# Ledger of designs, part 28: designed miniproteins, single chains

Each design is a single chain, and the fold is of that chain. pLDDT is the mean over its residues in the fold that is shown.

## One batch from the design tools (miniprotein)

Design m955
Fold by ESMFold2-Fast:
Structure m955 (fold): chain A 105 residues (1-105)
Amino acid sequence: DPFVIRQLERFIEELRRLAERARALGLDEVAAALDKAIEELEKALELAKKGDIEGVIENLRKAIEALREAAELARKEGAEELARELEELAGLLEILVGVLKIVYF
């Protein structure tokens, strides 16, 4: 699905930007959690190219969990704006999961 591929590419680009910001701020644990989320989204992207929507949903769920972990770590370090951005991205990924479940199941 060209729409799903484009959305995943956009999320990956945004998370790479946020991971670089986390590293610049010295938030190494946040950056590591974001790298994990990026890895799961890259796996979802490859599965989307193969038409494996169940695999996309599974890897999106793993990315959401990694983003929630990153947001909690950012909040503990006092990076409230970064935590808010990560929570918003997790919410958008949850909406994408919901849309995929309605459209394909």
Scores: mean pLDDT 88

Design m956
Fold by ESMFold2-Fast:
Structure m956 (fold): chain A 99 residues (1-99)
Amino acid sequence: SKEEELVKLLEGITDEKEQLKAMAEFLGMPQEWLNAALAALDQIEDPDNEELRKKLYEEMEKAGIDIEEVRELAKRLNMEVARVVLLLFLQEAKKLLEE
């Protein structure tokens, strides 16, 4: 099954960014969504970096993600915006996997 193939693919990859890239390619996810997820990982690694925060918001806008809606959700979940973006990427990946 596609689920088994994806799991085996991800088991062979130890780098988080490479796992996201492999998942996006396997599932045919839009490049803009992958770019937003990668920017989110960078922001999580360096949360005080204003340049990375601006880059994350730029990539979110290109992906068609509503920045204010995500900020509201982040406050509701008591999470950073970058972590919410990763959750949304994984949710979208799950939907594509389930068809």
Scores: mean pLDDT 85

Design m957
Fold by ESMFold2-Fast:
Structure m957 (fold): chain A 92 residues (1-92)
Amino acid sequence: MEESRELARKALEALLNGDLETALEYVQKLIEKNAKEFLEEELVRLAREAGEGEAGLRGARGSAEALVELAEARKKGKTEEEVFEEQRKLGL
């Protein structure tokens, strides 16, 4: 609820500061709360406030989708244990 909007804002602030790792951590928390749409809403809102046209708004939605997908991929395949297990299976 209120905390989910705060998480979305913190993710955006981390992205604007170039801290992708911290941004993905906040996006991950949004996914766990089933509130990932707040990230899209905050990015679209920022684009609108910046005077962006439809192309910019579409880009903001695409960025939110990409961040959610990346955070989900990290959760499912980028834990240290999963990386080691996958390497072990492949004989690497």
Scores: mean pLDDT 70

Design m958
Fold by ESMFold2-Fast:
Structure m958 (fold): chain A 75 residues (1-75)
Amino acid sequence: MAEELEKEIREKLLEAKKAGKKEATIEVVAPLSPEEAARAAERAVRQTPGVVLTSLKVEEISETESRVVLKVAIY
């Protein structure tokens, strides 16, 4: 579900920020279409203060799953 993907991405972004990282790469797989997965990733980044999306790659793995790789800058 999109909400679960958003939560997973936000948790990983917050952990990277807490660890003092200036950049992070996050890779997740979700039972969503590529379009839904991309939108969930964009929303997760937007909702996390001090984080900017620098790269987003979405791959369809199967008819039911997509792989999302996002890169962020942390301020």
Scores: mean pLDDT 84

Design m959
Fold by ESMFold2-Fast:
Structure m959 (fold): chain A 71 residues (1-71)
Amino acid sequence: GSTTTVVTLEDMVPRSTSLDDGVKHTIDDVQRAAREAGLRLTVTEILDKRVVPVGDKNLVSVTARVTVTSL
């Protein structure tokens, strides 16, 4: 079965990382973690994307509608 929900995904990236690269990195990390748990996570819609400077890094925040499917 599949479940669809809205989540906020966060990751820390170097200050030199672009918004789009930071968003891609954050999604890739979460999709990898899902696969290791025996799940497929698909980002169906990005609702908001933000970057906030935190110390020497950027905090990337992605609010997205995701679908999770059991493998």
Scores: mean pLDDT 84

Design m960
Fold by ESMFold2-Fast:
Structure m960 (fold): chain A 68 residues (1-68)
Amino acid sequence: GKAAGDAAYKAAVEAGFDEETARNIGLSASLAAEYGPINAGMTAYFGALDAGLTEEQARKVGEAARDG
């Protein structure tokens, strides 16, 4: 959980999100990681898209969550 959430948070901040939005994406990825890395990655990816990132930026956030 924590590693996936931390990775998603960092990637979201680097993509230009504010602290609150990045924290929410990271928290969601951390919780989803209990069900596996792919779930963490998908949750972070869709959360980033919903928050207004481009598909390319959202993909990077999702990959960071999956690999963290």
Scores: mean pLDDT 78

Design m961
Fold by ESMFold2-Fast:
Structure m961 (fold): chain A 69 residues (1-69)
Amino acid sequence: AMAAREQALRAAGDKALADHLANSPMTPEEEARLRASIDRVVQITLDYLEGRDNPAAAAHRAAEAEAAR
């Protein structure tokens, strides 16, 4: 189910952020940027898996098709 996949991907992102914070002190601004980057990657991945037409997912597919030649 997509809801379970979304939960798993977001949980993996949260764990990666928590593991990084546990090993490296960072400013709130750095944490916010890292969190935003993780959320962006998760969203692009979910949109790709769901077959949604979003510009980032479409661009990624186009780049892969071009790279295949």
Scores: mean pLDDT 70

Design m962
Fold by ESMFold2-Fast:
Structure m962 (fold): chain A 68 residues (1-68)
Amino acid sequence: PLTVDELVAAAQRAGGGTEESSREGAVAGLTAAGFSPGLATLIVDRGSGGAERVSRAQVRRGLNALGG
């Protein structure tokens, strides 16, 4: 299984940035890491409040919200 930091890195790589990515790119990165598109969207939106650009910290926040 991937760690939270590895999942955050996958989302950022897919979004084309190291600190920020597009919402669609972050969702694609999490989906490639094994999450369903619906769950990936929920993670990104829960961390970012539905923003079109998302940071590593926002993706991590969304992942942690599902684990708590």
Scores: mean pLDDT 76

Design m963
Fold by ESMFold2-Fast:
Structure m963 (fold): chain A 57 residues (1-57)
Amino acid sequence: SVRDQFQRQFDRQYDQFRRDNPSWSDDEVRQRAMTQLMQQGVAHDVVRQNASTTPLP
């Protein structure tokens, strides 16, 4: 699923940013990772989820 793909990409990006920027807060790391994925077009589905509840089949 798109959500599963996002989760994998998010985990990679989150871990990468945490390692590169240990002084960042968890919130900063999450926000930055989210922004990065959105710029890559990977996290577009998450924007939809945050804007409105999308039921899964």
Scores: mean pLDDT 68

Design m964
Fold by ESMFold2-Fast:
Structure m964 (fold): chain A 61 residues (1-61)
Amino acid sequence: MSVEATLTVVNPENGEVKELSGTLTALSPYFAEFTTADGTVYRGLLSGDKLLVTHVEKVER
């Protein structure tokens, strides 16, 4: 099940930290996919309300 949520997205590659709203899909207790309204998909380690990004995919419509 996918749930709309607001997460603190941490990108370790560029050091950027942002609060983003989107659709959260839990893959396991520690891994999740987070899709923003712009079609960007973040996958990474979920720790509370924070997502440590390991993969970013920009989906073109």
Scores: mean pLDDT 75

Design m965
Fold by ESMFold2-Fast:
Structure m965 (fold): chain A 94 residues (1-94)
Amino acid sequence: GEEELAARARELLAEAERALDEAEELLKNNGDLEKAEEALLEAEEALGLAEIVLGVLNIIASPEHEEEIEELRREIDRLRARLAEVKKKLEEKK
């Protein structure tokens, strides 16, 4: 139900954040750029799936879930902005 979709969205956001943390660490330590690029692709995929899950949740959810949906939307926006910044740093190192 709604709680399961919200939980799935949070899992996907956590996955995206972990992948972004990995990409940033690799870039800071002059690590493997191919691994950093793979981590960014994983983050992008997780964020895309989170957006789909949130879209479904928004359609089916009762008004009581509005604050939770808004919080998840803000988290997606935050991680999307972070993804863009990390992608920029990766391109500067190529």
Scores: mean pLDDT 85

Design m966
Fold by ESMFold2-Fast:
Structure m966 (fold): chain A 100 residues (1-100)
Amino acid sequence: SPAEEALRQAIEAARKAAEYARKGDTVKSQEWAREALRYLRKAGDALEAEGKRDLVINKVIPLEFLVLVGLTALSMGRYDDAVAAFEAVAQGAEELLKEL
């Protein structure tokens, strides 16, 4: 489905954001984190169109918040916290994908 494809893209982007954060590459980590956020929003829109609004509120929106936590950690030079946040986004998106 469009939601499943968007979640797969969000997982890949979040993993790349974590990879670059681990390397201290703030610019590339931010680019991939913004991609993860974009794909999470696309997944939310697709799930809402499928009548799965509860999954958007309870699963997608918290993952969007975790991307913003990771971006804030990057802006503060806290690469360890950014890695943890982006890895949590990837894991949460993988668990949501299993529920679909």
Scores: mean pLDDT 91

Design m967
Fold by ESMFold2-Fast:
Structure m967 (fold): chain A 58 residues (1-58)
Amino acid sequence: MWEEANKRSLAIIAEAEAQAAGLSDPAQRRQLVLQATAEALRIIGDAIEEELRRRREE
């Protein structure tokens, strides 16, 4: 369900934000957040695709 994917994506972003707070280099913080955002978008995209398939089966 997209709700589970949304929860997972938010958790990934929150974890990256927490890790970034421990980093002194702004470039490293930005890279970490960008990588987490890319992963979150992939998870959401996969969940949307799955939801569309389920809707067709109804």
Scores: mean pLDDT 79

Design m968
Fold by ESMFold2-Fast:
Structure m968 (fold): chain A 87 residues (1-87)
Amino acid sequence: SNIFLSDGFLQAQRTVDALVQQLLDAARNGAPLSVLDALVAQGQAFLAALRQLSQTQPSIVDPFLASLEARLDAAVAEARAIAAAQR
């Protein structure tokens, strides 16, 4: 379904963008490492679930999933750098 693909892509992107924003805001506000780790784990679990669904069926979404993973990975690196600079 075109509606399913469009809405699914948009929802997945919004979910990752929200998690990225929460992670970076938490890091900038000096949140404990345990809080940062929990946000990272939440994002990674979300992407792992999407990847598993992609693997169970023929899919054209692999580049989209790769872009979301790269976005989260970049945000994790930024959050870690912010936390390290605040030590």
Scores: mean pLDDT 77

Design m969
Fold by ESMFold2-Fast:
Structure m969 (fold): chain A 88 residues (1-88)
Amino acid sequence: SAETLAYVDAIFEKARELIAKLPEEVQKAIQPLFDEIEERVRAAAETGSLREALRTLRESALEAYKRDPVAGGILTNVLFQALQQVDS
């Protein structure tokens, strides 16, 4: 729905603000994982419910952490900080 997509947009815009404050080397390491997660979550938001979009966010963050515990761990923390700030 439009509301689901707008909510997801707000999360990723907030995540971009948080990432921009990190060292450039960390930004470069995170960027490909961030782009992949954003694409997957946006696709879920287009066709599914908010619950499905948030499930996709959690699953994608976990897979990023499994692939690269350092970059994926930092990205997971950023994404959940962004989610918390959008919810408040």
Scores: mean pLDDT 86

Design m970
Fold by ESMFold2-Fast:
Structure m970 (fold): chain A 86 residues (1-86)
Amino acid sequence: SKLEELEKKEEELVEKMKKEKNTGYMLGVMEAIAEAAEEEGVEVNKEGAEKTLKAAEAEAPIKEEDYKKGYELGKKLIEEAKKALE
């Protein structure tokens, strides 16, 4: 089923994030999800998200390439979620 496929993709994403422990990757994914939520008319706490992003960047330099990879994976996850919901 499409729901099972979505759950599997989410699990794979979480595993990749944990294995790499890459803050930039995680933040890219979160930004893609937040952007999709805003496009669907869901209110997002932008102040909280920006504060978290800056705090993470201050603790460890975020590589732009890692952020882009996370963002693309997050976008792909959103596309799969939309397909699953039809």
Scores: mean pLDDT 64

Design m971
Fold by ESMFold2-Fast:
Structure m971 (fold): chain A 58 residues (1-58)
Amino acid sequence: MTPEEARELVLKAKNPEQVAIAAGLAGLTDEQARRVRDVYRETGNKEKAAELAAELLK
């Protein structure tokens, strides 16, 4: 999966748990998916979470 596709999956998530699921589907490890979820929980900003997911997938 491309970093851009991973970003789009995270942006479609409706809550932090769906952000973690989207990150896992993008090919991130469980640890990385939790980091992406936690960014969204702490900031409330899906775009920052999506950027982290794309960066981790590089």
Scores: mean pLDDT 82

Design m972
Fold by ESMFold2-Fast:
Structure m972 (fold): chain A 103 residues (1-103)
Amino acid sequence: APTVTVEGPKVLRVGEKAKATVTISGGDSGTYRVAVLVTRSKKPGEGEVLGNGGATAQAGSTAEVEIDVFGKPGKGYLTAIATSADGSGAAAFSEPKEVEVVE
């Protein structure tokens, strides 16, 4: 499985697009579908979704992901998820990054 890391702004503004950088290291060669979620919980899929974005990236590369921010203000967590474009294998998750959502 690949290792996924995400870097983005610490403050996200509702109604504006933010940009995150996702790096995919190791794993099988090929194209990955990348999703970036901003959630109230450190676990993706738990609690309120505050923002999302998606891109494609090659194995061993870095992708810029635009995030649409639409949730309520307050503390959230930014997580990147990479899945093989052919649908094979398990999803890989980055460590969650703490962010603040503001108006």
Scores: mean pLDDT 81

Design m973
Fold by ESMFold2-Fast:
Structure m973 (fold): chain A 103 residues (1-103)
Amino acid sequence: MKAKEKEERLLKRLEELLERAEKNLIPEMVPLIVQLELEIAVLKSLLKNEKYLDDEELEKLEKRVKELEKKLEELEKKAKEKKLKKFKSLSEAFAAWVEKQRK
């Protein structure tokens, strides 16, 4: 697979994970959303500037995407099983997450 095609597939996968995280917006989801947005921003910048990751960097990124997906699945399960309150906005979820960190 060409590096550009691999980066485009990983970007699409990260964007799908972000949409899933935003649909399950609990305070514990905020760090994952921030990490997803950062990874998406980096890939979009690379693609726009026609800069491509080498095979080793692509493998490391694919491993990170898999880890992020696993974390998302665990948090989605937690939200459903514990009937956790889902927030309407990222800012409300962020405020709740910050409050939890102060305790």
Scores: mean pLDDT 78

Design m974
Fold by ESMFold2-Fast:
Structure m974 (fold): chain A 63 residues (1-63)
Amino acid sequence: MTILEKIAKEVGISLETVKKIYRDIKKYGLDLSDEQIEEIAKKHGVSVETVKKAIELYKKLTA
């Protein structure tokens, strides 16, 4: 199972949505501002908390 598949399962969103979110996260880096997180959340139709949880899981799984 890939890191993105694990995040999709834990966060409860589709793998395709996780891939799109992480494409945008890579654009800004992993130390995103609250405004950048809100922009990504709005763009992909998910909550700010969903994006934050996905970032934290990515950091945990890649550390």
Scores: mean pLDDT 79

Design m975
Fold by ESMFold2-Fast:
Structure m975 (fold): chain A 74 residues (1-74)
Amino acid sequence: SQQAQQLIQQAKQALDNGDYDKAIQYAEQAAKIGDNQLKMEAYIIVSTAYLEMGDYKKAQEYAKKAGELRKQLK
């Protein structure tokens, strides 16, 4: 959980720097080890990075994954 939170922080920093490849890498690592809330946040970051890169198909795919996780959170 703490490691996943740190990876999300690194992913956000990479997004801020325009380093979309690193943002995706850190966010995907966070999604593998995080709970559903952190996984949802990771998928939002991946979606945003792909959107900024012009990969609209992957951006939409990850946005949908985040949306499904959001529905499952109480």
Scores: mean pLDDT 86

Design m976
Fold by ESMFold2-Fast:
Structure m976 (fold): chain A 56 residues (1-56)
Amino acid sequence: SIDDIRQQLDQIQDQISTQLASSASKGSVSDDDWNQINSLSDQASRINMQIIDMER
């Protein structure tokens, strides 16, 4: 359902926030951290587009 997909999006956004908070506390973001954040952001964008398309 759309609600399940929205829940997945919320989980990905929470993971991004957690990763950013962890990197901020260390005072630096590694290339691996950036790659992970970018991958999660791409997944979130794809899910969001899917939700928009299904709501039409």
Scores: mean pLDDT 80

Design m977
Fold by ESMFold2-Fast:
Structure m977 (fold): chain A 59 residues (1-59)
Amino acid sequence: SVDDLLAVLSSLPVEVRVAFVERAGGIELDEAERAALRDPSQLRAFAELVAERARQRRP
């Protein structure tokens, strides 16, 4: 589930979190998005942003 993924991501180094999100979402993160991933409490809000971008690019 998303909660399980967020728990795993919160236990990983920030560089690994960034790599996972970029590869899974097919996007490059900007400075503000990378800053959000630095704080595990912001991962859920960040996941929503990534999902929204993925929806926008999906046919």
Scores: mean pLDDT 68

Design m978
Fold by ESMFold2-Fast:
Structure m978 (fold): chain A 96 residues (1-96)
Amino acid sequence: MLEKIRELQRKAEKGEKVDIEEVLKLYEELLKKYNPPADLREAIEKAIELALKGEDGEKIMAILEPYAKKYADDPKLSELLLGTAALAGIILYQNE
């Protein structure tokens, strides 16, 4: 899963078009696999929503940062947060 996200991130960074439907499918698969607690799930949903609207990356990271600190000792939830940040970044690259 993360390997596929990294591949799409590399494409987006090169200015290549990434299919947003594929990005959203990976987002759904992350939520299914990691099944985060409700507060983290809401933060992730908000971050992706803001990315789709083309909001500033700093605003998106500000939403995720408190949860990265709260769940720092949970390797699965930390991995989910990294995946979420990468997917949000890919979406932002598509919106310019």
Scores: mean pLDDT 80

Design m979
Fold by ESMFold2-Fast:
Structure m979 (fold): chain A 64 residues (1-64)
Amino acid sequence: MPPLSTDELIERGNELIDQLSKVDPELAEFYRKLLDEHRDDKDVLLALVRSLQDQLADIEAQAK
């Protein structure tokens, strides 16, 4: 896959945070602050997106 830009990672992160906010608004706010603090760090943004995906997957698994 071509590498995502920092702007694309921020957009993806915000989409995942919006999904998380419906289930855990405090955790979503924590991730949103981290995303805003690291907008210029692509490696951190990529790690945050992966962490958000894992959190949502765990929540989905627990809901079943």
Scores: mean pLDDT 78

Design m980
Fold by ESMFold2-Fast:
Structure m980 (fold): chain A 79 residues (1-79)
Amino acid sequence: SSILAEYKRLAAEAQENPDDKELLFKAIAALLKGEGVLTEEIEKRLRENMENPEKLKELIEEILKETLPKARERYEALE
């Protein structure tokens, strides 16, 4: 849940600065990259939704819900 919590915090900051959509995108991309879940496909989908902050927020939450459980399962298989 740390990824979602960090994203929500950054989204709240972006709401205070609605014209700083680039900051929100950069922060989200960095967060996902740091967690190892940022793929070319995901980055492309983020780019497509840059103009709609609400849809971007929902997209990120959906990506994290789908990707993190799979990443966790893969990690446990390696152990």
Scores: mean pLDDT 66

Design m981
Fold by ESMFold2-Fast:
Structure m981 (fold): chain A 112 residues (1-112)
Amino acid sequence: MEFERKLAEHILDVLDIPYDREEIDALMERVKADPEGAIKELAEWLKENRERAVELFSRAAATLIEKGLYSYAVYFADLARLIREGKYEEAAKRIVRFPALYVVTKALLERE
């Protein structure tokens, strides 16, 4: 839990997204309790908001490249590609697989 929280905080700080530690902990607890439900919810949101999701993930990738976080930049660039290809469930599965990245994604989608 500690490592995952610090990873989420670090990426959110790099992306200049405001966050509460309580919100981070609550979102990580939620996704760990019901990963399949989180995948379904996220896949539906990505399908409904396709163009916005592609823009948000592409901008996140660009910012992460500028900050030298290349592995995370590639991750978000791949998510944008999957969404452009209509692979919403696969994109959602990749996000939910890492609770820290689920938190970052929820913050991106809810605050931008």
Scores: mean pLDDT 82

Design m982
Fold by ESMFold2-Fast:
Structure m982 (fold): chain A 88 residues (1-88)
Amino acid sequence: MEAREGGELGLRAARERSPAREAAEAGQRAAEAGSRAEDPEDRAYAGLGGHLAGLQAVRQAENGEEAARGAGAALAGIGEAFEAGAAV
């Protein structure tokens, strides 16, 4: 998955208020795509998408495991956005 695709996936999960599992999966995929991005703008976009999808997953979480997965995705996404800023 390319970083821009990952970012779109994450942003869509947040915008459409996806269920916790789907939002957390989208967020993790976005963050992972961002970590492989060569372009800082693409990395930042994927990171932001991952972060927002992770927050959506936390919001929809029905138990601690789902909340932890969402939080993990949100942190991974914001980490990629921060790294993108440091690269430029």
Scores: mean pLDDT 85

Design m983
Fold by ESMFold2-Fast:
Order: structure tokens, then sequence, then C-alpha cells
Structure m983 (fold): chain A 89 residues (1-89)
């Protein structure tokens, strides 16, 4: 069963791409890629039952979407993180 491993690898790949865009000065693309990587990482932790780490990843993704002005996506991610924090407590 390879779904969790695949998500971790995708998260790493998106982080590498985001760093590349940041060096090019494309902060919007960099933040989008960092956000997507953190969503995938959050999904992986959620499937592992690590709700605390999943919530942290989703909050980080929301912060990146806030930086690029995507308030709707940020709100969705913060709400998912809040629900996972309730499950972790």
Amino acid sequence: MDAIRQRILRSVALHILGVGYSFDGDEKKANELFAQGNIILGDAYKELGDYKKAAEAYRKAGDYYEKIGDKKKAEELYEEARKLEELAE
C-alpha cells in the first residue's frame, strides 16, 4: 500500500519546485507550491492518524494561501486544521 509514500514524495517534489520559483522571484508560484505540498503532507498524516501533525500541515498551507491573497482556500484549510485539532485533543 503506497498511497502515504506517494503523498510524502509529492510533498517533497512540490517543496523543491517552490524553492526554485522563490529563487526566480516568483513568490506567488512558490507559495502556491509550498501550500500544495503541505496539503499533501497533511493528507498523509491524517491517514496515519497523526491528527496533530496533519493540522499543523494544513495550517501552514493556509498561511501560504493567505500570503498570495487566496482567502477562501486559506479559510478552508484553517477549518480542516481546526477539526483535526479537536480530534487530536
Scores: mean pLDDT 82

Design m984
Fold by ESMFold2-Fast:
Structure m984 (fold): chain A 77 residues (1-77)
Amino acid sequence: MREEIEKKAKELAEKLKEKLKSLPKEEAKKKAQEIIEGSEKGLALLPSLPLSEEKKEEYKILLTLMKEAAKEVLEEL
């Protein structure tokens, strides 16, 4: 089950990188920063959300990979 979540999260992260890299440099930077900030905020809020531990782990994996993808794009710009 976790492997399926990681696979989907990785696919979403790859699509995010492709979308960001297809944008003009300034728009890509802005969107990448927004995703990093949103992901960090989401990760900070996860422990206090009324979700099952399984759902929290799913969101943690997703948010972590999305943040990493956005950081990679921002570093390349």
Scores: mean pLDDT 80

Design m985
Fold by ESMFold2-Fast:
Structure m985 (fold): chain A 98 residues (1-98)
Amino acid sequence: SIEELKEILDSDEFEILDYEKINDKYVVVLLQHKKSKRKSYLIVDLEKKRVIFAYDITLKTILAVSDEVSSVKDKIFEIFSSEDNISEIAKKLKPILE
């Protein structure tokens, strides 16, 4: 839920614009930094309560990758850089993260 995401993410600095469930463990979040208005896609691990992937939409660059998804980082990057719809992003991420 959005309340679970607010606990994991710094809601004082960031605004959750949208989110979509990938699977039972992972959620993709569209996040905006309140001061800079920069937008990013995050993959959040709901079990470990942490961000595992961060992508800057404007710069089209990876900001952070956890070890558990490092082997698939290029596939995740391609999806985030080529898709503009969060539901489609979640659908394409599902087979990579299962």
Scores: mean pLDDT 85

Design m986
Fold by ESMFold2-Fast:
Structure m986 (fold): chain A 79 residues (1-79)
Amino acid sequence: WKPTEKEIEQIKKLAETLFEMNRKYYGYPFESLEELKEKDPELFEEIVHDAVVIYLALNRLPMSLKPIYEKALKEYLLK
């Protein structure tokens, strides 16, 4: 099972949305996902995880695909 570029792009938008929601509700002193990754990599991993889980649930895909989609999203964010 291979995630498509379109799926990864959608999950990236979910991760960005979750980051902005967390900034608003928890007062994070970070301006971007890139800054979050540098200053709080653990929280960055949590947001990536949550975005993938939400995407899989919304599209009724099995949670066993979670590691594959997390890896693909991280690789996409590095390009």
Scores: mean pLDDT 78

Design m987
Fold by ESMFold2-Fast:
Structure m987 (fold): chain A 93 residues (1-93)
Amino acid sequence: MENEKKIREEIFKEYEKVLGADTEEKKKKIKEQIKVAYEVGLKLRVIGAIFDLELLGADQAVIDEFIQQLKNAKTIEELEELLRRLEKLIAEL
């Protein structure tokens, strides 16, 4: 669905509150740590979705394409879009 960026920004703000940061340097470090954790989580979810496609009998060429897209993804937004496309394809099978 739309608004992945807005949802991500809301999640990041809530984690900043939970982890507590009283200085600008600590806030910057916490924001970077949250971003890295979110990116790793997205990559793991993409990997899981690719395994689900393989389990559902998707063509190897389709699986290879998604693996290549995962390798080439440089931004959180690219990973979010990749996951969304994978989840949509799985739901259509």
Scores: mean pLDDT 79

Design m988
Fold by ESMFold2-Fast:
Structure m988 (fold): chain A 81 residues (1-81)
Amino acid sequence: MELYQRVVELRERLEELARRVLEERPEYREEAERLLEEVRRALAQLPERVAKDPSRALEYVEELARLIEEAVERLEEILEE
């Protein structure tokens, strides 16, 4: 449950940072939109991956959390510039 909650928190953080990039650093809009799209695709694929092998659900969620964390880190770097 802890890892799943982490994904929810990361997703909320990602959405907030993307909103800020569009408002404060519009020159990075395309990069922010690309990162959001990558995360959306991974999220859309998660239910199918879990359905095919539920025993590996935690592994798939961990992979997703890492992907979102990397996107969050990049958006934070943009905003700190």
Scores: mean pLDDT 80

Design m989
Fold by ESMFold2-Fast:
Structure m989 (fold): chain A 68 residues (1-68)
Amino acid sequence: EAAERAGRLALRMGGGEPAKIGAEEGARRGGSDVLEAARAGYEAALKAGGGTRGSGIASGAAGRAAAE
């Protein structure tokens, strides 16, 4: 659920598929830890080819999902 919410948010923010992948992974790895979710989301999106913009979007989306 949190991962799905993060992925949808990343897509709405215009991050594309890399940001969606990163946000979902960040939410899964971070759990309820906002900072860890954001960090993991950034790294996963960067690895998926999201660049700085996509990685930033994934980080924000994953962090917000963790905060809920």
Scores: mean pLDDT 83

Design m990
Fold by ESMFold2-Fast:
Structure m990 (fold): chain A 63 residues (1-63)
Amino acid sequence: ARELLEEAAKLAEKAGNKKMAETFRNLLRYLDTFSPEQQAALTEYAKAKIKELRRRLEEEERR
């Protein structure tokens, strides 16, 4: 969970989405307050966003 949220924050910042990066950093700060079920949901969400952001960055690199 923590490592994926950290990666998502870095990729969001690199993609220029400061609001998304701030959201992931806030989630990291409060990660220990979430239930195991919420942490699992955040892990899946972070994976999906990392995949989306990597795809967008690859498309920008091809331009």
Scores: mean pLDDT 77

